# Ledger of designs, part 55: designed miniproteins, single chains

Each design is a single chain, and the fold is of that chain. pLDDT is the mean over its residues in the fold that is shown.

## One batch from the design tools (miniprotein)

Design m1894
Fold by ESMFold2-Fast:
Structure m1894 (fold): chain A 85 residues (1-85)
Amino acid sequence: SEEENRKAALELLKERVRAVLETFKKNPNQPLKLYMADGSVKTVNTIEEAIEALKEHIQAVSKELFGVEIPDEDLEKVVKEVLEE
């Protein structure tokens, strides 16, 4: 269902944000390379930059695989929930 697919996409974003936070915590001065849905590579130097790239990636994946467009406010809500942990 659309609801199940949206929940899966948001859960994936949640896990990836946690992984990125842990990576920067371990290596705060090391750039991170992210593979984007369009096949491009984005180099990110901050947690904020990484989060924006992950939101973009999850939105593209959700649209391509599930046909579901996720409101930005829902992406932001999930990001804030992880950052408050």
Scores: mean pLDDT 80

Design m1895
Fold by ESMFold2-Fast:
Parts: structure tokens; sequence; C-alpha cells
Structure m1895 (fold): chain A 96 residues (1-96)
């Protein structure tokens, strides 16, 4: 699960035209969000947290302030996941 999400998000970032370094960073952020979520919630929530954290990290790389990107990630995770997914997505983006 975590390793698969890291690889999927890394490949997605590469497809977006990001550098190998930035794609790796996005994969790691998604992996951290998923791993943290799995300790307290379901695999569905871990996927929601990873997807949202990836979007937040991408927004930071595009110049968005960390606090705004983290809030967007939190809200995105809430659309498909629980409050626990939202918290872990926000935390992962703030540590990016």
Amino acid sequence: MVEELKEIMRKRALAWGLSEEDAERIGEVAGRAAEATLKVSSEKDAIAAADAAMVGAKLILEGMPVEEAAEIARKLALLTGSEKAAEKAEEAVKEF
C-alpha cells in the first residue's frame, strides 16, 4: 500500500513535467500521509490522505504558501476520506 502509493504519486509527478528530485519528494510526502493514516484509520482513508497530500505538495512547488496548500489538502482529503485522513494530509504537507 504505502510503497505502491509512493511510486504512483512519483510517476504522476513525472508525468506533470516535474524533475526527478521533485517527483521523489512528492512520492515521499504521499507515502508519509498514507503511513500515518494507516496507523489510525482505513486503507481508503490512507489513499485519500496520499492523494490530497500530493496535491498540496504540488501547489507548494508551484509557489503557494505552505499554510494555504495544507488547508487545501485537508479539504480535499475530507471529500473522500475521514477527519483522520484530513489531519494526516495537512500534517504531511506542512512538513514538505
Scores: mean pLDDT 84

Design m1896
Fold by ESMFold2-Fast:
Structure m1896 (fold): chain A 89 residues (1-89)
Amino acid sequence: SAEEEELLEKLKEIDELIQELRDAIKKSPEETIKKGEELLKKLEELKKFVESLPDSVLPAEHKKQLLASLDGAIEKTKKIIEEAKKKLS
């Protein structure tokens, strides 16, 4: 379905942004903040998209598991950004 294709595309974008954040962490706190904020925005967008999906595309139990994983990724990304900001203080 179009919604399944869009979900897979968004998940691929998240994977790419995670790799970019990993590389940024090795470079500088400034790049870490920039890439972390980009990833955070995309994780929040994906969470809203997943919440909007009907059970016919993503069954309720799978949706619950994916949302929990996204919430964990959001909190981890926020902590990475805050740690990088502290290094610039």
Scores: mean pLDDT 89

Design m1897
Fold by ESMFold2-Fast:
Structure m1897 (fold): chain A 96 residues (1-96)
Amino acid sequence: MEEKEKKIKELIDEFLEAIKNKDFKKAEELAKELLESGVPIEELAELLYEKAKEKGLEVSELDEAIKLLDKLDKEAALEFGILVGIDLIEEGVKKL
């Protein structure tokens, strides 16, 4: 798994960049490769969330990523969506 970690991180970065560029065809291809990588869904969701936060993805871009993941793997979309949802709730509560 460690030999694949760098490649997985690179694929995640490319996937999120494709979402930002509205290249949904490329994003779908990259998402399929990520899901076929053999990395556990919970681990993939965490890595996707960390990278999306690092890259400063907007809520609309995160929504597009979730929709694309849902088309391919509902569990991956749910895990990623929960992480995004928790962060948005926590940020909202801190402003109250």
Scores: mean pLDDT 76

Design m1898
Fold by ESMFold2-Fast:
Parts: C-alpha cells; structure tokens; sequence
Structure m1898 (fold): chain A 74 residues (1-74)
C-alpha cells in the first residue's frame, strides 16, 4: 500500500540521517535539517485531508529536498 511504502521510505531515511549526522563535518547543522524534515513528515502523516498516495508523494519530495540540503553541508 502507499502508506506501507511511505513508512518503509521514512525508516530508510531516518537510518540514513542518523549515519550522515554522525559523520557530518557539521553535525549540529545536519541534525537541524533532519529535525525539520521529521516534523514536516509527521505533519503529512497526520493530515487527514491527504490521500495515502498524496502522502507518499509529499514525503518523497521532503526526503529528496532534505538529502540535497545535507549534501550542501558537506
């Protein structure tokens, strides 16, 4: 289901984020970027106006944007 796909992608993203923050030359900046992304993902998951498909799409967009932001810290 789209919701199961979203949760699997979130799990991978969280695991990736933990590793990236630990290895970052600026761990505080990396953690701040990740914390902001986690808050936005949480809002999307709790948004009853969005379909499971819309939630998956929006979560994927946040993950992609956050990865790009983390790449700029390095």
Amino acid sequence: SPLEEALEEIERFVREGLERAARSPNPAAARAVLAAAYREIGKILLDKSLSPEEKLEKIREIIAQTRAQLDQIE
Scores: mean pLDDT 87

Design m1899
Fold by ESMFold2-Fast:
Structure m1899 (fold): chain A 96 residues (1-96)
Amino acid sequence: MEEQLDEEILGGVAQIAIAVSITALKNAKELTPEDEEQLVRIAEWVAETAKRLSPEQAADLAAGVEDLLNVAKEKGASPEAIQRIEDAARRVREAA
């Protein structure tokens, strides 16, 4: 019962974190190394969180992380950051 509530809250927080990150990226004039590190940390945290969620919630997060990855590529994120976000997206999809 408590685990079910935690899963719903965690899924919502993860989706909000993705949406806020995408919005910040779209509004940024340039992507700094610090911004890239923060995006990678968010994507990795979402991937770890997805392991605790239902397959349906993990599938929703997978779509969000893929959108985040696409915006990061458009903003010129480094190959290293892109690779780590791609790995996180794959792990989220595997949890679904």
Scores: mean pLDDT 80

Design m1900
Fold by ESMFold2-Fast:
Structure m1900 (fold): chain A 90 residues (1-90)
Amino acid sequence: SAEELRKGGELVGGGILEALEGAKSGDVDKAQEGSLKALEGAELLREAGAPAETLERLKEAMNRAGEGIGNGNVEEARKGAEEAERLGRE
């Protein structure tokens, strides 16, 4: 449903931002929790029947966020989170 797709996008975006905060503060548990939320959101989008094109774009957004978190590029991580939320509202 549209509501499940939106929920999935919100979970991916929120999970990315939580993982970013954990990485910035050295809070490994928070970073792991955020990563798990992002994965749960991606699975929800898949189970809710998101189109293949949407899932491909989600993968790219999550890759961008992961690279941003890994190299301290906050802007790239936030762009990935924004795109993930937007895809859930598509």
Scores: mean pLDDT 84

Design m1901
Fold by ESMFold2-Fast:
Structure m1901 (fold): chain A 74 residues (1-74)
Amino acid sequence: AERLDELAEEYRKKESVTDEDIDRFAQELAEIAGIDPEAIRITLRDHNYTPEEIASIARAVKRGLEEGRAPPTL
């Protein structure tokens, strides 16, 4: 759970998000949430999210896990 806050802060501080940043974020988020990183990468790239939006996604996933919502099963 703490890693999701760290991930959100790392991405919030970026001036821009590159494809490499998206790939790294997707891998980290997938490892924490227990979901397929490729599905996350596709979703994030298709939506062209800003650094603030990426950080918000990490925090939303953290809140979901803390509230007892299971990670999505793929």
Scores: mean pLDDT 70

Design m1902
Fold by ESMFold2-Fast:
Structure m1902 (fold): chain A 56 residues (1-56)
Amino acid sequence: SMLERAAEALRAKGYDTAAEVVELVAAGRIDEARALAERSGDPVTLAAFREALRLL
């Protein structure tokens, strides 16, 4: 899927937490993805969460 490819690209760049958030969204685990993104406080991770929701 597009989300799986996005997560792979993020991991390749070293954005492991952002990749995990995208993988959680792809699995339908939206509340867990949101909690992880918010807890991270990282702009890249928060942006990845918002983009993953847009691609659903």
Scores: mean pLDDT 87

Design m1903
Fold by ESMFold2-Fast:
Structure m1903 (fold): chain A 97 residues (1-97)
Amino acid sequence: SELKEKILEFARSDDGSAKAVLDFLESLDEPPLVIAPIAFSVATILHSEGDEKGAIKALAFGVVALSRKEDREKIATAIVNAKNFEEAVAIAKKLLK
């Protein structure tokens, strides 16, 4: 899908900051329940390809899309600063309650 291609391109881009995650979410006119499953699929694909940074960024994006607006910066920051994908997934699971 076009949305999946946009998320893949975003995740593979060089800017891994929390700000990049938030700015990308604001650029999309799509519901969170549509964004999040695609973002999590992209994270899994990139992790399987060895793109750990891209996988973490896609995961952060999916979690942020499902989060309250007031929590988004804190959530994005916590996930993008994870040391590896496994730590990022553990943080994401804790934050999606």
Scores: mean pLDDT 86

Design m1904
Fold by ESMFold2-Fast:
Structure m1904 (fold): chain A 100 residues (1-100)
Amino acid sequence: SNKDLIKSAVDSIKEALEDMVKNKSSLDELKEKLELMLEALEKLMKTLSVEDIKEFGKEVLEVIEEILKNNKLSPEQRKLLEEFMKKVEELTKKQIEEKE
């Protein structure tokens, strides 16, 4: 069930990120939604094993890279998503260290 949970969470994150960049959200709205997403990622990671956190973090980073590659983003949108990617990487490392 954890693998199914991770897959469902990754799919939901991908859909949410695609919606945020396509639906003309303001930069402030995008920033707020990304901060809420980061909080949701942290809450989920606290329920996962170290192995599952590593896989989940990797898959989320791959989704962000796909969004950056496959969408025509403003420089400001790109910067916010690149900063979000860095925050996800730091969060993943922190959650692994807290459980090892």
Scores: mean pLDDT 84

Design m1905
Fold by ESMFold2-Fast:
Structure m1905 (fold): chain A 100 residues (1-100)
Amino acid sequence: SMEREKIKEVVEEMYKKLMELLKKNNAPESVIETLEKGYEEVMKLIEENKPIEEILKTLERTTGELVRLLAHNGFPDEVIEEVLKIASEAAKKIKEIAEE
């Protein structure tokens, strides 16, 4: 569906921004792997045509897992805040697409 294609584009763009942010901040392979696994999990739900609510809950959970790992690895608060901002903006766009 066009809705699912738009949601996929939002998640892809979010992933690219997060990956660029993490690489710029010299994130270890464990952090990169966590981002990749979260991305794959969210994308699988979109491809399997799961409910929007499930996609959003999974995005929130995987973002929370990434944020916790960043904090444990001593990342600056400003990097963690930018991760949360990128994920929040993606969630808002997904909700707006679902309301079309």
Scores: mean pLDDT 88

Design m1906
Fold by ESMFold2-Fast:
Structure m1906 (fold): chain A 75 residues (1-75)
Amino acid sequence: SADAHVAETKAILDRIAARLREAMATQSAAARRELLRQFRATADGLVATVPAEYQAEMQAYVDEVLAELEAEIAA
């Protein structure tokens, strides 16, 4: 179902963000910015896979996760 797909996509984004946090803890500021940029690209691709009626919800979720990651790198 679409609801299951949305839930699964959010879970995938959460797992990617968790791995990114682990990676960022040991990386330089430049490498952290590049990892964050790669996450943005990956997240945009995942949002594109959900049905149109869920696009706004998924984009809001991605924006929230990105804001948390950006705050953590002090950018």
Scores: mean pLDDT 82

Design m1907
Fold by ESMFold2-Fast:
Structure m1907 (fold): chain A 120 residues (1-120)
Amino acid sequence: MIELSEEERKEILEVVREFAKKVVEAVKNKAPLEEIKKIVEEALEKLTEIIRKAKPELSEDQLEEAKKNLLEKLYEAIEKHRDDIEKLKEVIGEILARMLDALGFDDDFVEEVRKILEEE
């Protein structure tokens, strides 16, 4: 198991919280899809930077592939579920949880991330 510092865990959770709030607000306000995509891109850029620092054993190729797959899945989820915010939060939480699990994060941390999306 890869041990994240308390600071690194808090940074990831804060990025996830801000992402969830901004996406939910943008969807509720009927923001253009391009605005929502920018929110996703900014959140993934921040998340990827933290993960690079926390898990230096991950190859750059693994991180870039995970980022690309996340972008594609998040865009699909947003386009599909824009009219159902509760379902959108559930699907985004599942996508993020699967990515973190695939990268080798512990189950407790993965569940904490999922719960943040459900509560925001």
Scores: mean pLDDT 76

Design m1908
Fold by ESMFold2-Fast:
Structure m1908 (fold): chain A 104 residues (1-104)
Amino acid sequence: MVVNTATVDASAPPQAAAAGDVFRAGATASAEGAPVTVSWEALEPGLSLTQSPQQHLQVGRHNVASSTATLTAQTSGVVPSVRATGTAEGPAPVKVSATPLVKV
């Protein structure tokens, strides 16, 4: 394969959201010697997702991408969850990490 991916899920504590509640998570993806990007996906219906522009930097031999997701609950009763996907060009292994979703 010419592209590698890794995913991580971030969830709020298992409490149903109220309509209009806003949650945020950050993710970082890294790969050695290859460009890397982060994308986000809301995992539950009734959530709207906004992504920040990606920040890219290089630390030694590692390319790092970081991004934040902001989730807004459109309905009451949804448990917020989001998936971050790190993608790298070529055969380089991708590592991805995310913070827990926190209510803002």
Scores: mean pLDDT 77

Design m1909
Fold by ESMFold2-Fast:
Structure m1909 (fold): chain A 95 residues (1-95)
Amino acid sequence: SDMEKLDEVTKSKDPGKALHDFLRSLGLSEEDIRYFYYALSVEVDLSVEEVVEALRKMNEEQKKEFIAMLKAIPTAADPKEAAVKVAEFLKSLLE
Protein backbone atom coordinates (compact mmCIF):
# COMPACT_ATOMS: atom_id res chain seq x y z
CA SER A 1 0.00 0.00 0.00
CA ASP A 2 1.03 3.65 -0.29
CA MET A 3 1.13 3.91 3.52
CA GLU A 4 3.63 1.01 3.73
CA LYS A 5 5.79 2.77 1.09
CA LEU A 6 5.60 6.00 3.12
CA ASP A 7 6.75 4.16 6.29
CA GLU A 8 9.83 2.91 4.36
CA VAL A 9 10.87 6.57 3.78
CA THR A 10 11.21 7.10 7.58
CA LYS A 11 13.34 3.90 7.89
CA SER A 12 15.67 4.70 4.95
CA LYS A 13 19.40 5.41 5.36
CA ASP A 14 18.98 7.86 2.43
CA PRO A 15 15.67 9.63 3.23
CA GLY A 16 16.08 12.18 0.40
CA LYS A 17 16.30 9.44 -2.24
CA ALA A 18 13.56 7.40 -0.52
CA LEU A 19 11.23 10.44 -0.46
CA HIS A 20 11.91 11.15 -4.17
CA ASP A 21 11.27 7.47 -5.08
CA PHE A 22 8.05 7.54 -3.01
CA LEU A 23 6.79 10.70 -4.79
CA ARG A 24 7.52 9.09 -8.18
CA SER A 25 5.60 5.95 -7.07
CA LEU A 26 2.52 8.18 -6.41
CA GLY A 27 2.63 9.45 -10.03
CA LEU A 28 4.40 12.81 -9.52
CA SER A 29 6.55 13.99 -12.44
CA GLU A 30 10.05 15.42 -11.92
CA GLU A 31 8.49 18.90 -12.38
CA ASP A 32 5.86 18.18 -9.66
CA ILE A 33 8.65 16.98 -7.34
CA ARG A 34 10.61 20.21 -8.03
CA TYR A 35 7.50 22.26 -7.08
CA PHE A 36 7.25 20.29 -3.83
CA TYR A 37 10.94 20.72 -2.92
CA TYR A 38 10.74 24.43 -3.81
CA ALA A 39 7.73 24.80 -1.48
CA LEU A 40 9.59 22.92 1.31
CA SER A 41 12.74 25.07 1.06
CA VAL A 42 11.30 28.51 0.15
CA GLU A 43 7.74 28.63 1.54
CA VAL A 44 8.11 26.72 4.87
CA ASP A 45 11.92 26.33 5.29
CA LEU A 46 11.88 22.55 5.93
CA SER A 47 14.88 20.27 5.44
CA VAL A 48 14.49 16.62 4.36
CA GLU A 49 15.37 15.66 7.99
CA GLU A 50 12.47 17.83 9.27
CA VAL A 51 10.12 16.28 6.66
CA VAL A 52 11.10 12.81 8.00
CA GLU A 53 10.41 14.05 11.58
CA ALA A 54 6.95 15.26 10.46
CA LEU A 55 6.27 11.87 8.79
CA ARG A 56 7.22 10.06 12.04
CA LYS A 57 4.68 12.22 13.97
CA MET A 58 1.79 11.35 11.60
CA ASN A 59 -1.07 9.11 12.70
CA GLU A 60 -2.85 6.88 10.12
CA GLU A 61 -5.45 9.58 9.23
CA GLN A 62 -2.72 12.22 8.67
CA LYS A 63 -0.72 9.78 6.49
CA LYS A 64 -3.81 9.16 4.32
CA GLU A 65 -4.42 12.92 4.02
CA PHE A 66 -0.75 13.57 3.15
CA ILE A 67 -0.79 10.87 0.43
CA ALA A 68 -4.10 12.20 -0.98
CA MET A 69 -2.70 15.78 -1.09
CA LEU A 70 0.45 14.58 -2.89
CA LYS A 71 -1.60 12.58 -5.44
CA ALA A 72 -3.61 15.76 -6.16
CA ILE A 73 -0.53 17.75 -7.30
CA PRO A 74 -0.23 16.28 -10.87
CA THR A 75 -3.93 16.97 -11.66
CA ALA A 76 -4.26 20.32 -9.87
CA ALA A 77 -5.19 23.47 -11.82
CA ASP A 78 -2.16 25.05 -10.07
CA PRO A 79 0.39 22.33 -9.15
CA LYS A 80 2.71 24.90 -7.49
CA GLU A 81 -0.10 26.06 -5.15
CA ALA A 82 -1.06 22.42 -4.44
CA ALA A 83 2.60 21.67 -3.52
CA VAL A 84 2.65 24.67 -1.11
CA LYS A 85 -0.43 23.28 0.69
CA VAL A 86 1.35 19.93 1.22
CA ALA A 87 4.46 21.74 2.56
CA GLU A 88 2.26 23.81 4.95
CA PHE A 89 0.57 20.59 6.15
CA LEU A 90 4.02 19.14 7.01
CA LYS A 91 5.04 22.37 8.80
CA SER A 92 1.83 22.24 10.91
CA LEU A 93 3.01 18.87 12.37
CA LEU A 94 6.21 20.51 13.73
CA GLU A 95 6.41 23.08 16.56
Scores: mean pLDDT 88

Design m1910
Fold by ESMFold2-Fast:
Structure m1910 (fold): chain A 90 residues (1-90)
Amino acid sequence: SARAEAERQRQLEILGNMNGADSSRAYIDQAADRLRAAGAADPRIQQLVDQAVALIDQAQAETDPERAGELGRQAYALTEEAVRLIEEQE
């Protein structure tokens, strides 16, 4: 239903803000073969994944929790964009 989809989107936004780096890392690791194949077909997907990985590494090295959260949120947004482009190819 539309309400369930809106609630799911809200939960993803909260997760992205709180755990963006961890969530992005887990997704990239789990989907590694799919992302590699998609990136080989479309270099823009590979660029998004590479940028997300760089932001995850930066977030995990960051000592300021607010800055780490912002970097994690940015990594999550890039990961979601890569997933969206893959889904549009299918």
Scores: mean pLDDT 72

Design m1911
Fold by ESMFold2-Fast:
Structure m1911 (fold): chain A 103 residues (1-103)
Amino acid sequence: MKEEKVRELIERFKEAWEAKDWEAAAEALKEAAELLEMPNAEEIAEDLKKVFEQNLPEEVLELVKEVLVGSLELALAESLGDAERVAALRAEGAALQARWDAA
């Protein structure tokens, strides 16, 4: 199913991020976003590459990673019609936004 492929791509994204393989991370993100039919999947991947080029602090990069993973998880939950999971992920997204605004 589409769910298993998206889960694999999210894990690949996390592994690439930890390895600081920014090209692989951007590719995994793009593939996951395309499978989830997210608007602007290509633009999201290009924007991520630009973020890495800005040499941001590690704490800011970690927040970017958490936001991107959360966005993919939310899109997957929405595609599956899992209303409870969607509500939980939106609450987590609001908490991440508060952390981003405080950074």
Scores: mean pLDDT 77

Design m1912
Fold by ESMFold2-Fast:
Structure m1912 (fold): chain A 85 residues (1-85)
Amino acid sequence: SPFEELEELKERILKLVEEGLAAIAAHPGDKELVQKHLAELEKLLEEMKPLFQEVYKEDPERAEELFRETMAALDAFGRAAAANL
């Protein structure tokens, strides 16, 4: 279902954020590493967009919650990435 695919994409994004944060911490100032993780996260966000729209039509509150959780993780990653670019 679109909801299950959206949840799976959220889980993948959250995992990539955790892995990316750990990698940045282990290799401070590695701009190429940061850029690679940003590119992977941007790709998943583009895949998430149409699924979000479908879930939002059926359950807007649940879709908004998933979006907020995803954005919170990305904001945390973005702050760490900015410090290392």
Scores: mean pLDDT 83

Design m1913
Fold by ESMFold2-Fast:
Structure m1913 (fold): chain A 85 residues (1-85)
Amino acid sequence: MKPSLEETQRRIKERLLQIARDLGFDDYAAYLESLSLEQVFQMFAAMGGYLESYQPKTDEEKAELAERTVRRLERETQQLLQLQS
């Protein structure tokens, strides 16, 4: 079955928390943890829309933007960690 919006929001928050922890940004990780699933999702969907000059109109479009934004951050984080190794 298609993942629910809530499941997508939960996975996005979990992935962002992992990125913050991997980078050692413990204060920022605590901040993200304090936000609701909806708040984190909306914030990163908005950031993705800003970066791509695209305004999402549906929850599905927001999910796609948030997923792309998180994926980009994961790639950049992995590159930084490889350089530190």
Scores: mean pLDDT 78

Design m1914
Fold by ESMFold2-Fast:
Structure m1914 (fold): chain A 74 residues (1-74)
Amino acid sequence: RVYSEDEILKLLAAVTGLGSPSASPRDELDEAARERLLRTIRDVLGVELSEEELDAMPDLRALARHIRARVEAQ
């Protein structure tokens, strides 16, 4: 199933508790929250992201776009 960017963004917001698509996962999440986020992305969306890829994302919106591109490339 192909997820929309907004569907992925809603999932990311729910998992992280961050209320804004402009929120930075790198700056606002501790290590345990980042590990939970990466695990959820893998388990729900089937996308394996590295910590480096996560840290490169400026906000949840950019992360959602990156995940969607990875899902489409599979």
Scores: mean pLDDT 78

Design m1915
Fold by ESMFold2-Fast:
Parts: sequence; structure tokens; C-alpha cells
Structure m1915 (fold): chain A 82 residues (1-82)
Amino acid sequence: SMARRKEEQERYREEMRERIRRLRDEGLKALVANDQSKYNEYKAELERLLREAERRGDKELVELIKQAFETLKLQEELLKKK
């Protein structure tokens, strides 16, 4: 029971890490393409994942999502200077 829960949690975290990375990368592409609609959609998805990670108490996923938001924010600020 405990071993199975740990395996399910590890698998969930791995899938979430991949999803977070993909959403970050797609968000960056949307920003560069000046696609505000897609960018907002990817940000909303990251916000939903952040709430889920916080509810689960998964500090590693919370930190990863916050890093993704910081990356997007930095890119947005760089694009505004051009």
C-alpha cells in the first residue's frame, strides 16, 4: 500500500514535470510569436497546476511551476523593450 502510493506519486510528479516544462516552452513560443491568446491559455493552465500542487503539498512541483512563471515573466519584459 505505502510502496504503491509512493510509486503513484513519483509517476504523477514525473508526468507533471514534463507537462510544466512543455507549458513553459509553448508559452515562450507564444510570447515570441506575439500570440497573446495562446500565452494566456498556457499561463492559465500553469496557474491550475500550481493550485493543484499547492493542494497536494508538493513543494518540488510548486517551485518548478514558480520557476516556469519567472521564465515567462523575464521573456515578456525582454520583448516589451523591443
Scores: mean pLDDT 83

Design m1916
Fold by ESMFold2-Fast:
Structure m1916 (fold): chain A 106 residues (1-106)
Amino acid sequence: VNEQDGGGFTPLDYEAALGNKEKVKELLEKGADINAVHPITNTSNILIRILGDAYNDLSKEQKELLKEAIELIKEGKYEEAKKLLSKIYNLSEESIELLIEIMKLQ
């Protein structure tokens, strides 16, 4: 359940990005490491690690918004964080909400 592919992604990373809450729950119950470190970004933070190599393609503005969203999540301001993340990630609302839930467990 913690196998990293050629992109450094685990099964948990893929299912989280897809918004598959049930599969994320199953993977965690099977011993998936919520704090797995991505080899390219060198971080366990789910919001950064699911980007992998694409993190390096983010603009300075996008990286600043991502950093702000992470701080908002730490402050419990989840709705504000979700709005910022929607500007960075081309993901569904369900995927963004699931990523926030995972980060809250880290």
Scores: mean pLDDT 77

Design m1917
Fold by ESMFold2-Fast:
Structure m1917 (fold): chain A 74 residues (1-74)
Amino acid sequence: MDLETARRGVRTAVAAGVPEHLAVRAVTTELIKQGKYEIAIELASELLKRSTDPETIRVLEEQIKRAKELLEKE
């Protein structure tokens, strides 16, 4: 999954009524599962700059930390 596909995935899920924090968790978890840690960090960092929802911010910070820890072990 590339960054543009991941961005679209979050937008589509939210547009379909999925809570933003669940949509971002699902897409970032899939990127991490695929070993695409740099893309997960980039997507989550972009969303963090625009997010105003406390739960979404918490999830984004958690996923950035997780992806960075996994990237450092490679």
Scores: mean pLDDT 83

Design m1918
Fold by ESMFold2-Fast:
Structure m1918 (fold): chain A 105 residues (1-105)
Amino acid sequence: SEELEAEIEEGIGLIKVGIGKLINDKQLEIEGLELVIKGLEGLAEIYIKKGKYKEAIEVEKRALKVYEELLALGKELNDQDLIAKAQALIAEYKKRIAELEEKAK
């Protein structure tokens, strides 16, 4: 199941984030957050294809929050590439959520 694969990627990502925080491994935390986003984006695409726009919106909002966490981490590490990437994707995801909300009306 494509949904199960996406959920497993999110779960593994969350475990990596948790371990990274516990051992103060910021790189592991970033890798975990990126894997969470990959899982959430896969799940959102599946919901969009099924016409489940409300579920897709909720998943995209979760992905947006994860990008906000990546932005905060990029600022903590003074990683200009990560900051720029996260800011660009936050803007893109806000636009995508607004477009999905119009379809869900």
Scores: mean pLDDT 88

Design m1919
Fold by ESMFold2-Fast:
Structure m1919 (fold): chain A 78 residues (1-78)
Amino acid sequence: MLSEEEIEEAAERIVELLRASVKAGLAEKTLEAVREQAPPELRDKLVELTEKAIKALEAGDEEKALEYAKELVRLYSE
């Protein structure tokens, strides 16, 4: 199991990548890539959380984006 510190570090990396995608105008393509690469059993949840994180970043709410990214890391670590 990942430690809380490892989850936070991974989540911060996800936020940085999503922030770069939003700035580049690639948010929709990032969501498409998540949908294609996600395991079928987790796909809907991973897409939902990624979309919420992107919307939070677009709104300037980096704290909320980090919360959604932590949930993404937890799902991937199961």
Scores: mean pLDDT 81

Design m1920
Fold by ESMFold2-Fast:
Structure m1920 (fold): chain A 65 residues (1-65)
Amino acid sequence: GASKEEGKRAVKELFPELSEEEAEIAGLGLATIANSSEVSVEEVAKAVREYGTAEELVGLGKSSE
């Protein structure tokens, strides 16, 4: 499955404006979606870039901790 570290790296590439802490939390959210949907972190990241926001990923990550 996708790791929090893989999610964090994807988030930092998509939303470089996020702080290190926010990127870690958002990365957890991204990895959680990828694992639940059995898709790659990269596929979820592309969908979020087009249709979602960084704030929504941070919120999901906080709920997943």
Scores: mean pLDDT 74

Design m1921
Fold by ESMFold2-Fast:
Structure m1921 (fold): chain A 87 residues (1-87)
Amino acid sequence: MAKEAIELAKKALEAAKAGDIPAAIGYLLSVIGLLQDAELRNESEEAIKALEYAKKAAHLALQGKFDEAEKYIKKAEEYLKKYIESL
């Protein structure tokens, strides 16, 4: 689950860089969905922070602020890696 969320976050970055805004938003929403499910089951602080950063990135991407969104996608990926390491 968390590993899949990291892969989706990377795909969101690739889509954003390619200018494929709908695909980037779609991947970010998928990351949010997976993190919400993981949060409800485990209540990990790392998963919660990854979820917060993913939501922030999606919000910024919807506003066309991709430079800012990229920073938050990277933070979400960082906390997802920490979450996986705790499993």
Scores: mean pLDDT 72

Design m1922
Fold by ESMFold2-Fast:
Structure m1922 (fold): chain A 65 residues (1-65)
Amino acid sequence: ADPRLRAAVALVESGKLSPEAKIGLAQAIRDRPDWVAALRSPEELTRIPGVGPEEARLLYEAMFG
């Protein structure tokens, strides 16, 4: 299992993300299994429907910080 993906799932389970961000993230993972490997910055995460700038930063920090 990818530790970055595991960190993202833990953040989803923490309740810190909106329902819209959770739905968008789940859809992104289904559509692109290599989604985590394609990430370069928090800004790339904001392209996911429902993910705002603060949520993108939290996700990126959890996965790469």
Scores: mean pLDDT 73

Design m1923
Fold by ESMFold2-Fast:
Structure m1923 (fold): chain A 107 residues (1-107)
Amino acid sequence: AASDGETVFETPSGYVVVVASRGGALAVIVTKNPEFVDELRALAREAVAAGIDLVVGLSNATPEDIEELRRRIAEARAAGKRRLVIQKSTDPEIQALVDAARAALEA
């Protein structure tokens, strides 16, 4: 898949962070579980390819969360929306990472 930049890294606390960038759009997805990292990478690439800034925070990603993310990205693309934020985690470290990603989008 063509992307301007893609990185997956793990925080010192063991959280997985997926970052993708393309054409000025940025996607950041934070989750505690690595099980769906490939699906989250694909969704991040899809969002930035559509010109959508994506910020997602999930304590534990589930198949239902992946399906919801895919649907909401498709809906945002169809509606011409340029930003989508989905924060479902009550984990303070995930909240901090999501807040940092949102701040990066405003710079």
Scores: mean pLDDT 83

Design m1924
Fold by ESMFold2-Fast:
Structure m1924 (fold): chain A 77 residues (1-77)
Amino acid sequence: SDDLRQGVLTSGRTVRSFIDNGDYGHARDVMNMTVGSLRLQGYDELADRLRERVGEALLKRDGEAAYQAFVETAEEI
């Protein structure tokens, strides 16, 4: 749905902001909430890929890479 797509994009901007500010805990929480929402809507494969890509971005402390994972996920909804 458009609402789900917009929610994913908003979450991506929020995760990028948290990473850029060194708040990796809140970034991970927003990632987990988005993954949960995708699973509830039946997007299990998208949820798995988002979790893996944002997890890698968090390890690298790369807010832009995290945001791009959310953008690409939103494009497939």
Scores: mean pLDDT 91

Design m1925
Fold by ESMFold2-Fast:
Structure m1925 (fold): chain A 78 residues (1-78)
Amino acid sequence: SADNERIIEEAEQALEYLTKLGEELGVPELPELARKALEHTKKAVEAKAAGDEEAARKHWAEAVAAVKEAGKLVEEAL
């Protein structure tokens, strides 16, 4: 679906942004957390498409947790 494709594209763009930001700030964990968030986003989208709402929720929670951790590291680096 167009919505699922958009979510994945946005997550991929966020990975590129956080990879560059991590290099500029000297925070190597940022690209790693971005990749983790993207992986779980893709798995959440796949699980939802398969009708596995529980797996989709778990993967979304993991993606959100990675994004929150990345935000804390950015705040600490500034």
Scores: mean pLDDT 81

Design m1926
Fold by ESMFold2-Fast:
Structure m1926 (fold): chain A 81 residues (1-81)
Amino acid sequence: SLKEEGERYLKEGIEALQNGDYKKAAEYFTKAAEHFEKAGDYVGAIRAYNLAARAYLKSGDLEKAQEFLDKAVEIAKKLRE
């Protein structure tokens, strides 16, 4: 399922973080978020986008970090509206 695929990408992202591969971790967390969105798991998507932003921040990519924080905020706003 899309949710199971999202969870798999989330696990791969965490492994990449533990290995210090922040850019690869951010890519996996982004894929996880996209799969959670398609599955209607918006809470999972928000968490995955926040993890992607943190991974980009650790890699020194401040522009990408802000982009993914904005994505998480946008989804959170839609859940309240």
Scores: mean pLDDT 87

